# Designed miniproteins, single chains, continued (5), part 77

Each design is a single chain, and the fold is of that chain. pLDDT is the mean over its residues in the fold that is shown.

## One batch from the design tools (miniprotein)

Design m18665
Fold by ESMFold2-Fast:
Structure m18665 (fold): chain A 86 residues (1-86)
Amino acid sequence: MREETQKLNEKVQKARDLMEAKGPEKGLEEGIKDLDLKEQIKVATSLFNSLFVASSFETDPQRSQQLLEMSKTAEELAKKLKEQLK
């Protein structure tokens, strides 16, 4: 629903902003630490997908590489968090 999508987008944007300000790993951890496990997985998965898409459309090679590294960081965290649900 619109409200749920908007709330998720706000959390994703906060985490992305922190990744850019504090570095991929530290920024991502700080961005999601106050969320429950399921929300952390949603945010990390959304970041992985959105950053991967952003990297593919980025025309600057340096920025494209930065976005791809942020995407990989989010993907690895999402995998680790999903293992905690088992």
Scores: mean pLDDT 81

Design m18666
Fold by ESMFold2-Fast:
Structure m18666 (fold): chain A 77 residues (1-77)
Amino acid sequence: SNDEEAKKLFKKGQELVREGDRHRERGDLDSALRSYVESAGLYNKAIQLATDPELKEEIQKNLDSVLARIRELGAER
């Protein structure tokens, strides 16, 4: 189903956020930004596919969170 595909994209996006967080902690701001941007792209695809309102809300919250991280990195550079 579309929700199953959305969940797969969402999980991959979450893994990329964790990768970005590790890069950021190590001072690799360019690598962190690349991981967060890729995650945001996956979350955008996931929310477009998702039909379950609870899943949509969870993905949106995670998208908002990673967009905040991207904004913070822009301020740090």
Scores: mean pLDDT 88

Design m18667
Fold by ESMFold2-Fast:
Structure m18667 (fold): chain A 87 residues (1-87)
Amino acid sequence: SVVEEVEKLSKEIKENAATLSLEELKKKVDEMIELISKAKTEEEVKRIAEIADDALRYVLNTKGTEETLDIYVEAAKKIQEILKKMK
């Protein structure tokens, strides 16, 4: 399921939080956002968004930089736009 794919990405991000490059983090985050866009129910979108937020907050707490914060902010904006369109 889409939720299971996001859970796998979240786990990979958390396990590698200290060593992930900005490019790898951005790629994994973009993959999670794409999966959110493919979710069919509001409940799935909210669940995936929660999982994504948790993973990104974990990275910020482990090794927060301005660039990591920018990735988080951009991801949060995109997720909010998806949620708004679902009403």
Scores: mean pLDDT 78

Design m18668
Fold by ESMFold2-Fast:
Structure m18668 (fold): chain A 72 residues (1-72)
Amino acid sequence: SSMQQQAKQQFLDAARNYKKKVEDYKQGKASQQDVDEAKKQLIQATKQASSVLSDEEMYQLMQEVSKILGAL
């Protein structure tokens, strides 16, 4: 469904944004507040995805997110 596709995309986008903010913070280009806000968005996107996706879809999506985040 479109809602499931949107939830997947929001989760992936939130993960990429969080990674970028953490990297920017390490380089002095972002504040701790920016990192915290991105983390809150990632948590919200995770909850939204888990509410609309099957366990199998969520497992696969979490693997993709893990690859995006890497070792932080």
Scores: mean pLDDT 87

Design m18669
Fold by ESMFold2-Fast:
Structure m18669 (fold): chain A 78 residues (1-78)
Amino acid sequence: AMGDALDVHIRAGQITRIPIQSDGDYSISVISGGRVRISINGQSFFLNPGQSITLSLRAGDIIEFYADQDSLVSIRRL
């Protein structure tokens, strides 16, 4: 459904990869845990819990998440 959020559990010390299936604008929010590095197409962003970023993504893009602490991230297509 439109507005469904994908909740992604980031395990401390591991890279979590999420493939993008559809073109669109995506809101990525860190819900809890530690600071999360978001890497996509050679760019990196850092978000603390409570922060969000909007990215324009294409089908076939892979988002990589990394954190030093177990963290919860929510991804929503806008």
Scores: mean pLDDT 85

Design m18670
Fold by ESMFold2-Fast:
Structure m18670 (fold): chain A 80 residues (1-80)
Amino acid sequence: MVEIEIRGSRGTIDVDKIEEIVKKYGGKILSSRSGMSMDIVKVVVPEEKADQAIEDLKKLLEEQVPSDEPYSVVKVGPVK
């Protein structure tokens, strides 16, 4: 399993749509939190699906997050 961290400005991330993509690849949500200025979602997916899941998540965020708002989708690494 590989951990992926998704960050975006507060209110710009649809956690339900992230969960739908992650479950499609056999993964799950580890945690979701809303900070003072940022939403952070951590997910795990199978290693062989990680790159495809990251691409789909980036496409989702590019569509949902306004162009002037920051977002990131980062492969954190293997989960032990």
Scores: mean pLDDT 79

Design m18671
Fold by ESMFold2-Fast:
Structure m18671 (fold): chain A 93 residues (1-93)
Amino acid sequence: MIEGEIEVWLPAEEFEERAARLEAAARALATAHSENTGKPVEVEFERLPEVRGGLLRLRIRVRSESPAMPELVAALTEIAAALGAAARSRVRE
């Protein structure tokens, strides 16, 4: 099982709108990845209670047996960075 985790800081004023866009993009990418690899991808979203300078943190977790999970995590991190002030990612086997 390979686990990917993306954390992104989003402006509190636009959090719901940007989080919804990121969640929709993450689901679409996970579906495409599942179809391309034949391996199901589980996606989980967590809103973290930490507030810093008007920013709220969203965590995205993806799990799959797919060896191409680093590619999915990279794509998600790029989208998160485009929608947020800062994004970081990690992949674990």
Scores: mean pLDDT 80

Design m18672
Fold by ESMFold2-Fast:
Structure m18672 (fold): chain A 97 residues (1-97)
Amino acid sequence: ALPALAPLDPAGQATLARVRALLKEEVEAGKLTEEEGELAAGTAEAVLRRLPLMSEEELKRLAEELREAAAELRAQGRDGLAEAYELVLAYVEARLA
Protein backbone atom coordinates (compact mmCIF):
# COMPACT_ATOMS: atom_id res chain seq x y z
CA ALA A 1 0.00 0.00 0.00
CA LEU A 2 1.13 3.56 -0.70
CA PRO A 3 1.80 5.73 2.39
CA ALA A 4 -0.98 8.10 3.43
CA LEU A 5 -0.60 11.54 1.81
CA ALA A 6 -1.33 14.82 3.58
CA PRO A 7 -4.79 16.38 2.92
CA LEU A 8 -4.90 19.40 0.59
CA ASP A 9 -5.65 22.86 1.96
CA PRO A 10 -8.28 24.99 0.10
CA ALA A 11 -5.62 26.67 -2.08
CA GLY A 12 -4.14 23.26 -2.98
CA GLN A 13 -7.61 21.91 -3.78
CA ALA A 14 -8.27 24.95 -6.04
CA THR A 15 -4.90 24.49 -7.80
CA LEU A 16 -5.58 20.78 -8.40
CA ALA A 17 -9.08 21.57 -9.75
CA ARG A 18 -7.56 24.11 -12.22
CA VAL A 19 -4.88 21.59 -13.30
CA ARG A 20 -7.54 18.89 -13.84
CA ALA A 21 -9.78 21.30 -15.81
CA LEU A 22 -6.85 22.37 -18.03
CA LEU A 23 -5.80 18.74 -18.68
CA LYS A 24 -9.42 17.80 -19.50
CA GLU A 25 -9.56 20.63 -22.08
CA GLU A 26 -6.27 19.43 -23.65
CA VAL A 27 -7.62 15.83 -23.88
CA GLU A 28 -10.92 17.05 -25.41
CA ALA A 29 -8.91 19.16 -27.92
CA GLY A 30 -6.90 16.04 -28.92
CA LYS A 31 -3.61 17.51 -27.63
CA LEU A 32 -3.25 14.79 -24.95
CA THR A 33 -4.45 11.20 -24.71
CA GLU A 34 -6.85 10.34 -21.86
CA GLU A 35 -4.03 8.24 -20.30
CA GLU A 36 -1.56 11.18 -20.48
CA GLY A 37 -4.17 13.48 -18.89
CA GLU A 38 -4.89 11.01 -16.06
CA LEU A 39 -1.15 10.47 -15.40
CA ALA A 40 -0.46 14.23 -15.33
CA ALA A 41 -3.42 14.88 -12.98
CA GLY A 42 -2.34 12.06 -10.65
CA THR A 43 1.24 13.36 -10.61
CA ALA A 44 0.05 16.91 -9.80
CA GLU A 45 -2.10 15.61 -6.91
CA ALA A 46 0.80 13.56 -5.50
CA VAL A 47 3.15 16.58 -5.67
CA LEU A 48 0.60 18.94 -4.04
CA ARG A 49 -0.14 16.44 -1.22
CA ARG A 50 3.60 16.09 -0.49
CA LEU A 51 4.31 19.86 -0.24
CA PRO A 52 3.36 20.15 3.52
CA LEU A 53 5.94 17.40 4.25
CA MET A 54 8.79 19.17 2.42
CA SER A 55 11.52 21.43 3.84
CA GLU A 56 12.07 24.98 2.51
CA GLU A 57 15.19 23.74 0.66
CA GLU A 58 13.19 20.89 -0.96
CA LEU A 59 10.42 23.35 -1.97
CA LYS A 60 13.01 25.70 -3.57
CA ARG A 61 14.51 22.77 -5.51
CA LEU A 62 11.03 21.62 -6.61
CA ALA A 63 10.19 25.17 -7.80
CA GLU A 64 13.37 25.23 -9.95
CA GLU A 65 12.63 21.73 -11.34
CA LEU A 66 9.02 22.70 -12.19
CA ARG A 67 10.24 25.90 -13.92
CA GLU A 68 12.79 23.95 -15.99
CA ALA A 69 10.21 21.26 -16.86
CA ALA A 70 7.66 23.89 -17.98
CA ALA A 71 10.29 25.62 -20.17
CA GLU A 72 11.27 22.28 -21.78
CA LEU A 73 7.61 21.39 -22.45
CA ARG A 74 7.06 24.77 -24.15
CA ALA A 75 10.23 24.18 -26.24
CA GLN A 76 8.61 20.87 -27.34
CA GLY A 77 5.32 22.66 -28.24
CA ARG A 78 3.46 21.03 -25.31
CA ASP A 79 1.97 24.32 -24.05
CA GLY A 80 -1.00 22.76 -22.19
CA LEU A 81 1.26 20.53 -20.08
CA ALA A 82 3.59 23.50 -19.52
CA GLU A 83 0.63 25.53 -18.17
CA ALA A 84 -0.22 22.67 -15.76
CA TYR A 85 3.37 22.71 -14.44
CA GLU A 86 3.21 26.53 -14.13
CA LEU A 87 0.01 26.26 -12.00
CA VAL A 88 1.75 23.85 -9.59
CA LEU A 89 4.84 26.13 -9.59
CA ALA A 90 2.70 29.16 -8.63
CA TYR A 91 1.30 27.24 -5.63
CA VAL A 92 4.81 26.12 -4.55
CA GLU A 93 6.10 29.72 -4.83
CA ALA A 94 3.12 30.98 -2.77
CA ARG A 95 4.08 28.52 0.02
CA LEU A 96 7.67 29.88 -0.01
CA ALA A 97 6.48 33.52 0.39
Scores: mean pLDDT 80

Design m18673
Fold by ESMFold2-Fast:
Structure m18673 (fold): chain A 69 residues (1-69)
Amino acid sequence: MSVDEVAEKLTEIGRRYREGELTQEEAGEEMGRLARESGLDEATAKRVRELAVQGRLDGAGALLLSELG
């Protein structure tokens, strides 16, 4: 998966969260899944999920993109 494709998916997850379509837990699960699908290890996916579950979606997204680039 390309960095641009991941950024687009992260933007959509953030939008769905802000619109109330996703809870913090659901956003965390979606971001963790995206990290795994992008070839990142379980430790990184767990950290991304933990940040998102805490409501730190921008931090979770930044971590995910940083690990890919």
Scores: mean pLDDT 82

Design m18674
Fold by ESMFold2-Fast:
Structure m18674 (fold): chain A 81 residues (1-81)
Amino acid sequence: MEKKERMAELLREAGRRLEELGDLEGARLMYLVARSVEEEEDLGIAVGMALIALGVLARYAETEEASRIARETARRIAEIA
């Protein structure tokens, strides 16, 4: 699987987990960024977009569970970048 496809998959997984928690805005952000990552030609920019969005979610999440999902997802993306 291509690195961008794997990152987009991880972002969609995070989005689904956030939907299950009722964090619909966090889920929307994850789905939007997953699409942007797939459409981005430059891998470095795609990684940057994903990590920035996850950092914003982790910092401003209303629940600790949503913040943990963001931090876990960011770590996994950093491992495949």
Scores: mean pLDDT 84

Design m18675
Fold by ESMFold2-Fast:
Structure m18675 (fold): chain A 75 residues (1-75)
Amino acid sequence: VEQPIPTPEQLLRLARELLTTLRRHGDEVPREEMEARLRGLRLLLEQARAAGKVTPEQVEELERLLAEGEELIAR
């Protein structure tokens, strides 16, 4: 499937928005929906990495944000 791959800056913004939603609305957030969004971001990161569109520094930051999101959902 050929789709426009988001920039690393766009991925970082989306990941930060997801974390903000989890932190602010944890009591009302559908867990399944948040898990789906987190998996989607990981897939997009992998596609961007395969396309050579991300630097190692950007990958590290994104992986850190995604790991924090996984921990928040697992609680």
Scores: mean pLDDT 76

Design m18676
Fold by ESMFold2-Fast:
Structure m18676 (fold): chain A 81 residues (1-81)
Amino acid sequence: SLSAEQQAYLATAEEARARVIELLEERLKQGLITEKEFERGVANIEAWLAEVRALLEAGDDRAARAQTALAQWSLAEYEAS
């Protein structure tokens, strides 16, 4: 089972996943992406979340933290653009 600290990293990753899906939904609504691109985007972020969970379960908290930090930084930079 995951520690409280690992659960916090997982919660951060799940929040990033939710934000990416919201962004993809808005872009689909605006006609900026196709339904296939939306489905691919959702599949990609779900696979990323599964990888973060696997890293935490393997005890690689450093790699999991790096993944969540990169996702947060990429989202912030994209939203600022």
Scores: mean pLDDT 81

Design m18677
Fold by ESMFold2-Fast:
Structure m18677 (fold): chain A 89 residues (1-89)
Amino acid sequence: SLAAQQQALIARVRQERDALNQALEDSSRQNPSLFSPEDLPEIERIRALLDEAIRHAQAGDLDAAEAAYQEALDLWARLLERSRARLAA
């Protein structure tokens, strides 16, 4: 059902946001940090896209919600890859 798809997507987006928040908290307590100040605008954009995905899902626009969610995932994956590579160097 649409309601089941909506709930599943919202739950997934929330889980991703919680993971992002946890990674930021962990990074802020570490030296060297996983994330640098230069990463903050990208992190803010990822958060905005996750918020957008939830809003679209709540409105029943699953296509728009999925598009915003996928963009957030792509940005987050690239950010993690760059940040981990920086720490491994």
Scores: mean pLDDT 83

Design m18678
Fold by ESMFold2-Fast:
Structure m18678 (fold): chain A 82 residues (1-82)
Amino acid sequence: SSSAALRAALLARSRQLGRDVMAVGAESLYRQYKKEGNEHLLEFHEEMSKEGPASAFWRTLEVDILLSLGYPKEEAERIARA
């Protein structure tokens, strides 16, 4: 599935770069938003223009990354709030 492929790619990329998987995941999701449609891309650009990295938008992005890595929704939301 596309979700499983994304998780595998994020982990492989994280290992290759020696970087935090969350940072790699954020970069990968941004590129995915650019490919898949204008709605998410426009929302991304607007929210990034208004708010810093600790904004609600970044927490939403973190939840999306955690969900793509196989975390349950409740667990992903709990981690992103911390």
Scores: mean pLDDT 57

Design m18679
Fold by ESMFold2-Fast:
Structure m18679 (fold): chain A 81 residues (1-81)
Amino acid sequence: SSERRKIVRETVNALTAAALQITGLELDGKISAEEAEEAHKRLAERAEEFDRLVEEGASVEELREKRREILREIERILEEL
């Protein structure tokens, strides 16, 4: 559905934006390479969880709820850096 495609696009966009922020912090010398690697790993784990739900045919509401969880986790990752 169009709503499903929108949720997928917005989730992928949020994860990509977070990855770019982490990379920027590393390039600016604000975090170590080890901190950046751990943050990227945490983002990859969230992306894999979301992809699994999409592949398993999760409902639009389930995907929306998982997107909210992922957005909260992105905030935690960035706050901890």
Scores: mean pLDDT 89

Design m18680
Fold by ESMFold2-Fast:
Structure m18680 (fold): chain A 70 residues (1-70)
Amino acid sequence: ARPFTDAEQAAIVAHSRAAYDALVAGDEKTAERHLAGIEAILRRHLPPEQAAASVANIRKSLKDLAERDK
């Protein structure tokens, strides 16, 4: 397995922030677009099933946080 590049790590952080902000605002479509961006990066380093599972966990965590922070 290859480590993530600094650019890929920055992109994941940016997508996570944007997805969280969208979920707090109730914009589910924008949140899913940013989560898809994270999955695309993860698929460069992980098997498809593991990338999908990782994104599902990120989605759940961000939704739980956004609901609490409403």
Scores: mean pLDDT 84

Design m18681
Fold by ESMFold2-Fast:
Structure m18681 (fold): chain A 80 residues (1-80)
Amino acid sequence: MMTVEELKELLEQAEEAVRAGRYTEALLLIMEIVGSPEAPKLEKEDQERLLEIARVVAEKLAGSEIARDLLEKAEEVFGE
């Protein structure tokens, strides 16, 4: 089980991966964050950052269904 602090660390790693053009790596990191039962406990600011990078990754992976589904799941978590 991941802590909120560990999720924030993964978020920073995902943002760095996006900046470096490593979109597949960013996708895997985002999947770990969104799949965590602790994800809804992230601060709204961190949730917004996650949603933003998930959207970028979905666009950059040329219509990846996995990236799109992940973005939809992240939006559902934020919609609570």
Scores: mean pLDDT 76

Design m18682
Fold by ESMFold2-Fast:
Structure m18682 (fold): chain A 61 residues (1-61)
Amino acid sequence: SVTVVDGVTGEKVVINSMEEALDAMLRQMELVAPDTPLLAEVRRIADKALAHVRTGERFPA
């Protein structure tokens, strides 16, 4: 597990997987910059990364 300090609130967040890390980063970025090209691009990259991680797991069709 990895603990990171939130740059906006200063809260400590415990991350146990790459999926959780990407989700946490997206939430922090959305709070800071909800309407920026950077956030849109980060969401796109994270979505693809999360989908790639999930392709190895069983999930409903």
Scores: mean pLDDT 63

Design m18683
Fold by ESMFold2-Fast:
Structure m18683 (fold): chain A 74 residues (1-74)
Amino acid sequence: MLEKEILESLARMRVSVALLTGDPELAVEAVREAMEYLVSKGYKEEAIRVAREFIPKLPKEAAEEVEKYVEELE
């Protein structure tokens, strides 16, 4: 239980830091890497949740790229 919560928090932190750089490509990469890591740990639902949380914070093109990646995980 705690491991899942810690990994989700770390994923959110990494994506938030990438967003602060102002580079949408780096933000998309951070979201994808965080999702891939969570999925590799068996936390697919959590990966989708984190990605969807950040989609509204991304520029339209970046948000569409992340949304397509989320749909692939269904």
Scores: mean pLDDT 79

Design m18684
Fold by ESMFold2-Fast:
Structure m18684 (fold): chain A 79 residues (1-79)
Amino acid sequence: MLTLPPEFVEEVEKLVEESKSPEELIEKFREKGYEVLAELVEASVNNDKEKIEEALIKLLKYLGREEDVELLKELLEKG
């Protein structure tokens, strides 16, 4: 199974801990080049279910978990 690199997880956790608002977290993710994570947080703040779905699919592709993309799409079509 593909796992997240420990350094990536640690950096994301640090950015979350250092951010006092979702807007600040979005800005920090963009500064680090984590655009997919920034899109996910932005969609969550806007309560945009369609954009949350799109951002999650992009994240799974970014992590090399392409098999989980089809499962996620099926679950979202049913919900």
Scores: mean pLDDT 69

Design m18685
Fold by ESMFold2-Fast:
Structure m18685 (fold): chain A 55 residues (1-55)
Amino acid sequence: MGLTEEEIQAMFDFMLKHKVPRETLVATAERLKAEQPEMAEVIERLLAEALAKLE
């Protein structure tokens, strides 16, 4: 019922492809952590990887 790691990664990759601002990526990660606290560590790791792809 919750999002998988693959689904969260795909969401961040989609956002990166559409050149969304860094603030939007962070806000999305915060919302996802609020909805699925058990995935917080995974979400934070995937966010860090997504931010590293932004120059």
Scores: mean pLDDT 80

Design m18686
Fold by ESMFold2-Fast:
Structure m18686 (fold): chain A 65 residues (1-65)
Amino acid sequence: MELRPEDSLEEWEAKLAAKMRAAGFPEAEIAAVLESIRTQRDRDGEEAARATIEELQRMLDEMLA
């Protein structure tokens, strides 16, 4: 799934979760990652959370290639 700047943070979180499921991650791990991203958003803002999602998507793309 493609990350688009016009998509909401919630849509980016959903796309990350779907990609993690496709990569075989357990639901507990996905939940932990999303909680970490939400904590970062609350601490450092939405832009920082988006940067983390983008980096995780990049790493997952390398694993799924």
Scores: mean pLDDT 80

Design m18687
Fold by ESMFold2-Fast:
Structure m18687 (fold): chain A 72 residues (1-72)
Amino acid sequence: SLEELEEEIRKRVLELIAGKLKQLYKKKYPEAESVEVEVVGKDKVKVTYKLDGKVHEETFTIEEAEELIKSE
C-alpha cells in the first residue's frame, strides 16, 4: 500500500541521516574511542560517543540532524 511505501522511504531516510551523522561526529571528534548512531522511534536519531573515558549522548529530530549535517 501507499502507507507501507511511505514508511519504507522514511526508514531509508533515517538510515541515511544516521550514516551522515556518524561520519560528521567521527570528523568532529577524531580522538573519540567510539561513535555510534541509532534510530530511536520513528523520527529521532541518537548519537553516542566516548571521549576521554566519558560517554556522551545526544538525540536529534530529523530536522535538527539535517541542519547539523548541512553545517558540517
Scores: mean pLDDT 81

Design m18688
Fold by ESMFold2-Fast:
Structure m18688 (fold): chain A 114 residues (1-114)
Amino acid sequence: MEEAIEKATEGLSEGERDLIRAIVTDAPLDELTRAVQRAYEEGGLDAVVNAVAKALDLMKELGITDGYLVRLARLVQALARAGIDVDEFLKKLREKYPEYVGALYPALAIVTGK
């Protein structure tokens, strides 16, 4: 796993790398929130969007399906706790990476109670 994370994070900022690792390793909500905050401070919303897309790609490559919806729900909670506009995040994710929006909407519905 560490080797796959290192390869996937080549050329990325420390904040983006930390966020990808936190998502892929199913880090606790407090750690995930700090990773989101750091990525946002270093590269803004674009860095967070790019890191999330990379993490979802890596999870797909590694065949990570167990707890997938719970991991994504925790990610949405971490985004909100970090002060990120979740609607604006989803808008940018859809524009850059439309293939991953469908995976996040069920998790968003669970977190928002819809």
Scores: mean pLDDT 76

Design m18689
Fold by ESMFold2-Fast:
Structure m18689 (fold): chain A 65 residues (1-65)
Amino acid sequence: LLDEAQKLLDESDKLEKSSQSAEDSAKKSTDQDHRDQYLKGSEVLKKQSQELKDKSQQLLDKYLS
């Protein structure tokens, strides 16, 4: 159970780093369409990261309860 929760947190962290990389790419982009694409990608990755964190927390709550 704890190992499963930890794996979800590790995956969440990777998605957060990918999201930040996409935001950095958006800031460096000279093209508006490319900026918008990177920003949308970053938003999707942030949402997925948060969902994995929430799932990990639910597993931990179930284990500790």
Scores: mean pLDDT 81

Design m18690
Fold by ESMFold2-Fast:
Structure m18690 (fold): chain A 81 residues (1-81)
Amino acid sequence: MRKILLEMIAAMIVASEPGVPLEEAKKLVIDAINRSPLPEDVKNKLIEQVNNAKSHDELVEAARKAMKAFEEAEEKLKKLS
């Protein structure tokens, strides 16, 4: 779980680099989302937002939304346990 969060952070850093092709940065974010334990419906919505990103700034925002969804899911699971 910590490893997935670190991969998402790394993907956001790469997505913010002007020299990295947008499509390569999108692939890294999508890979991180697919490795997360999020429900498939949530993953599909987040992947759609990543694919719809037209700039590195939009991709970073999509990645932040994915990270927040992951953190909220983990926090809820801890409170229910």
Scores: mean pLDDT 73

Design m18691
Fold by ESMFold2-Fast:
Structure m18691 (fold): chain A 106 residues (1-106)
Amino acid sequence: KRFRFTATLETTEATTLLMEVKVKGGKATVTVAGRFEGGADYTLDLRQEIGDGETAYLGVAAPPGTKKATLEVEVEAEEEDTEIEASARDVTTGKEVPVEKEEFDL
């Protein structure tokens, strides 16, 4: 089963957009892409395996002058009943950033 989590932060200050992804009931593979608007043309592609009960900490540093930072995390779960929890925050302010969740039947 596949999940996509997207968090978008609008900021003019330097910060880190951090997403925490927790896996329970099986292992999963996490793929990460980061995008920035407003002066930094960055792409970040990472792939990581997470075991049962583990948490992945996935962060993208937004440089000064960034207008919008987007963190997209794709999670592929090996078992159908695997639970995936995702939350995101602006590290500088400590404020929660809304996470959009999509599920794909694979």
Scores: mean pLDDT 72

Design m18692
Fold by ESMFold2-Fast:
Structure m18692 (fold): chain A 73 residues (1-73)
Amino acid sequence: SAEEELLAATAELQALAREFWASLGNQTELTPEQQRELAALGLAKIDELIAASKSEETKAKLEALKAEIERAV
């Protein structure tokens, strides 16, 4: 289903964020440079997920998230 596909896509994005934070050791806040790096990694992953998605609803939600991240950086 579209919801299962979106849940899987969300899990991949959460895993990427978790791995990024794990790479920072004991750091509790991102520098502006690290925020831009995480955003760039997230945008690249979203593009992969959009290309892999079969559901138009999932694609639309991922494109909306992409636009949100692009506005935040």
Scores: mean pLDDT 84

Design m18693
Fold by ESMFold2-Fast:
Structure m18693 (fold): chain A 61 residues (1-61)
Amino acid sequence: SSEIEELDREMVGLILRLEAAGRTAEAAALAQQVQRWNRELSDEEYARKVRELNERVRAEL
């Protein structure tokens, strides 16, 4: 769905920000976690996880 495509785009943005901050191991771990969440979580749960991570990463950078 277009909503999931937007969330995936947001996750790519988070991964790139972590890499830019020198947090490359966390970026790699997040990429693996996102693949897992996409398979295991509902769209609603995935959206919530994306928002929580975006807020956390923004606060840390």
Scores: mean pLDDT 78

Design m18694
Fold by ESMFold2-Fast:
Structure m18694 (fold): chain A 69 residues (1-69)
Amino acid sequence: MEAIAQKAYEYGEEVAKEIMRATDEERSRAKALEIGNRVTMGYVLSAIDPEKGEELIKQAEEEKKRVIE
């Protein structure tokens, strides 16, 4: 479980960094961190409840798409 939690955190951090690289607006930085956190939570939740985890990841991906276009 520890390894899964660590990878989930890394995935969320990577997504946040990707959004921050794509947008240079201060408003987008807060959004990037929020989306990254949702990705992390989605992967952690997927280990227990794959359906709910997938839904969170999907929401994060849609939000990311709207920020980056």
Scores: mean pLDDT 74

Design m18695
Fold by ESMFold2-Fast:
Structure m18695 (fold): chain A 93 residues (1-93)
Amino acid sequence: MEAEIEALRRQAEELRRQAKETVAEAQKTVDEYRELLRKAQELRENRDKSVAEMRQAEEEARKLSDKALELIEEATRLYRQALALERQAEALE
């Protein structure tokens, strides 16, 4: 019984670690998104640049935004799984 409780707690800790790493990746993706938006803004201010270059930067920014959202959803899923395992371990005490 104690070995089962310890195994569940270790699995929950590993999922929390994975969730934390996924949040860090999401933060990095958001930082890349912000930098790309800054570049798109500079392209808008320089009217000598093509509309195609500006649209390409905006499209890449949109993809990074979508990726960050997916990573946040994955981190939330991992945290929920960790909480479920922790509750299962508590029920065995």
Scores: mean pLDDT 81

Design m18696
Fold by ESMFold2-Fast:
Structure m18696 (fold): chain A 84 residues (1-84)
Amino acid sequence: SPEMDALIESLRRYARHLFETKPLEEAKEDLLAIVRTVLRHLGFSDEEIEEVLARVEKAFEESGDNYDEFIDRLAEILREALEK
């Protein structure tokens, strides 16, 4: 939906801002916190939120220090979760 596309794009921009302004590990923690908050407000269960966050953490590990690759993977994970 256009609303979900706008939300994903906003989270992509926020993630980029975090990686440009904070140390990598702090940026990762802050991003996980905002993703958790957003999913909770959208009515996701705690179990569904933890599943999505585990996928995001795996994307961090697989992308290493390549934050552009991570942001693209984050967008894909969120799109898949929001299409359920």
Scores: mean pLDDT 84

Design m18697
Fold by ESMFold2-Fast:
Structure m18697 (fold): chain A 54 residues (1-54)
Amino acid sequence: MLNVLVTYRGFSTYFGIDEETGEEVIVRFEDGKYIAYNIKTGERLGEANVSYPK
């Protein structure tokens, strides 16, 4: 039994930009890794590093 928190700022999900293509991506924490997905197509792009804007 788990409560789902409705927040845009979680430890397991981020939004970002692919620096190579300029496309918007969603990054999820899955199986001990950050995995990026194309937000428009839902295609799994692979493991990602997350960086904080200053």
Scores: mean pLDDT 61

Design m18698
Fold by ESMFold2-Fast:
Structure m18698 (fold): chain A 99 residues (1-99)
Amino acid sequence: SELSPELQARLKQLEAVVQESLDALLDAGITPEALEASVARLKALIEATFDPEVAAKLLAELDRWAERLRGARTPSEVLRETVAFLQRVRAILKAAAAG
């Protein structure tokens, strides 16, 4: 189902911060410190931006993304896991919009 303009704006904001985090992680390397900083920033944004029920689902997917990135060995794996994370985020928001 189509997202509302409000949910689309919130998704766009989240996707922009994910892209900035991805760019920083690819430039600096996936260190525990850089990943922790990216997760903390995204967690704060999710908690500030979305309703608690939706935020809880997004935070679970953020934790999964962070776990996958700790295991990633190549830039290609980091990109693949980030695309998968964003697809799961969009699915959660579409489900929330539907009911």
Scores: mean pLDDT 85

Design m18699
Fold by ESMFold2-Fast:
Structure m18699 (fold): chain A 74 residues (1-74)
Amino acid sequence: SAEEKPAEVTVESDGGKVTVKAVLLTYEDGRQELAGISKEDFEAIKAAVKDSESAKITLKLLDTGEEYSGTAKL
């Protein structure tokens, strides 16, 4: 089974900043994916990154307070 950790994902671009709730899934083989993002939150992210060349993405684990950041080229 996957280990589930509550998380927040923040997406920052020229179109704005959006923070959404998510769950970080870690599988037994070590693969990770983000889940639990609502359709409404996906539309908000899509609107924020529209016409942007890049976005800064920050993943925050809510149980530990650990943060991971990167830049995605769009």
Scores: mean pLDDT 81

Design m18700
Fold by ESMFold2-Fast:
Structure m18700 (fold): chain A 75 residues (1-75)
Amino acid sequence: DDVARAVQMAQQMGAPQSLVDAVRNQDRDAVVDQFSRVFGVPRSLATTLLSRGVAYLMAHVQRRVNNQTSPMPIP
């Protein structure tokens, strides 16, 4: 399920709890808004990619995010 996959990947990338909770609740508008803000993509693109291939989006975004700064470890 794309929602469950999105939750897992968001957690893996250290996304905020609000984004994870929105995905878990299947609140598509909240998910799109949070995903757009967290990953820096337009809401329309976020909606399309969440429906079609979060894994594909995550691979592309992860490569871009990895190029910036290493995420801080969460103890």
Scores: mean pLDDT 60

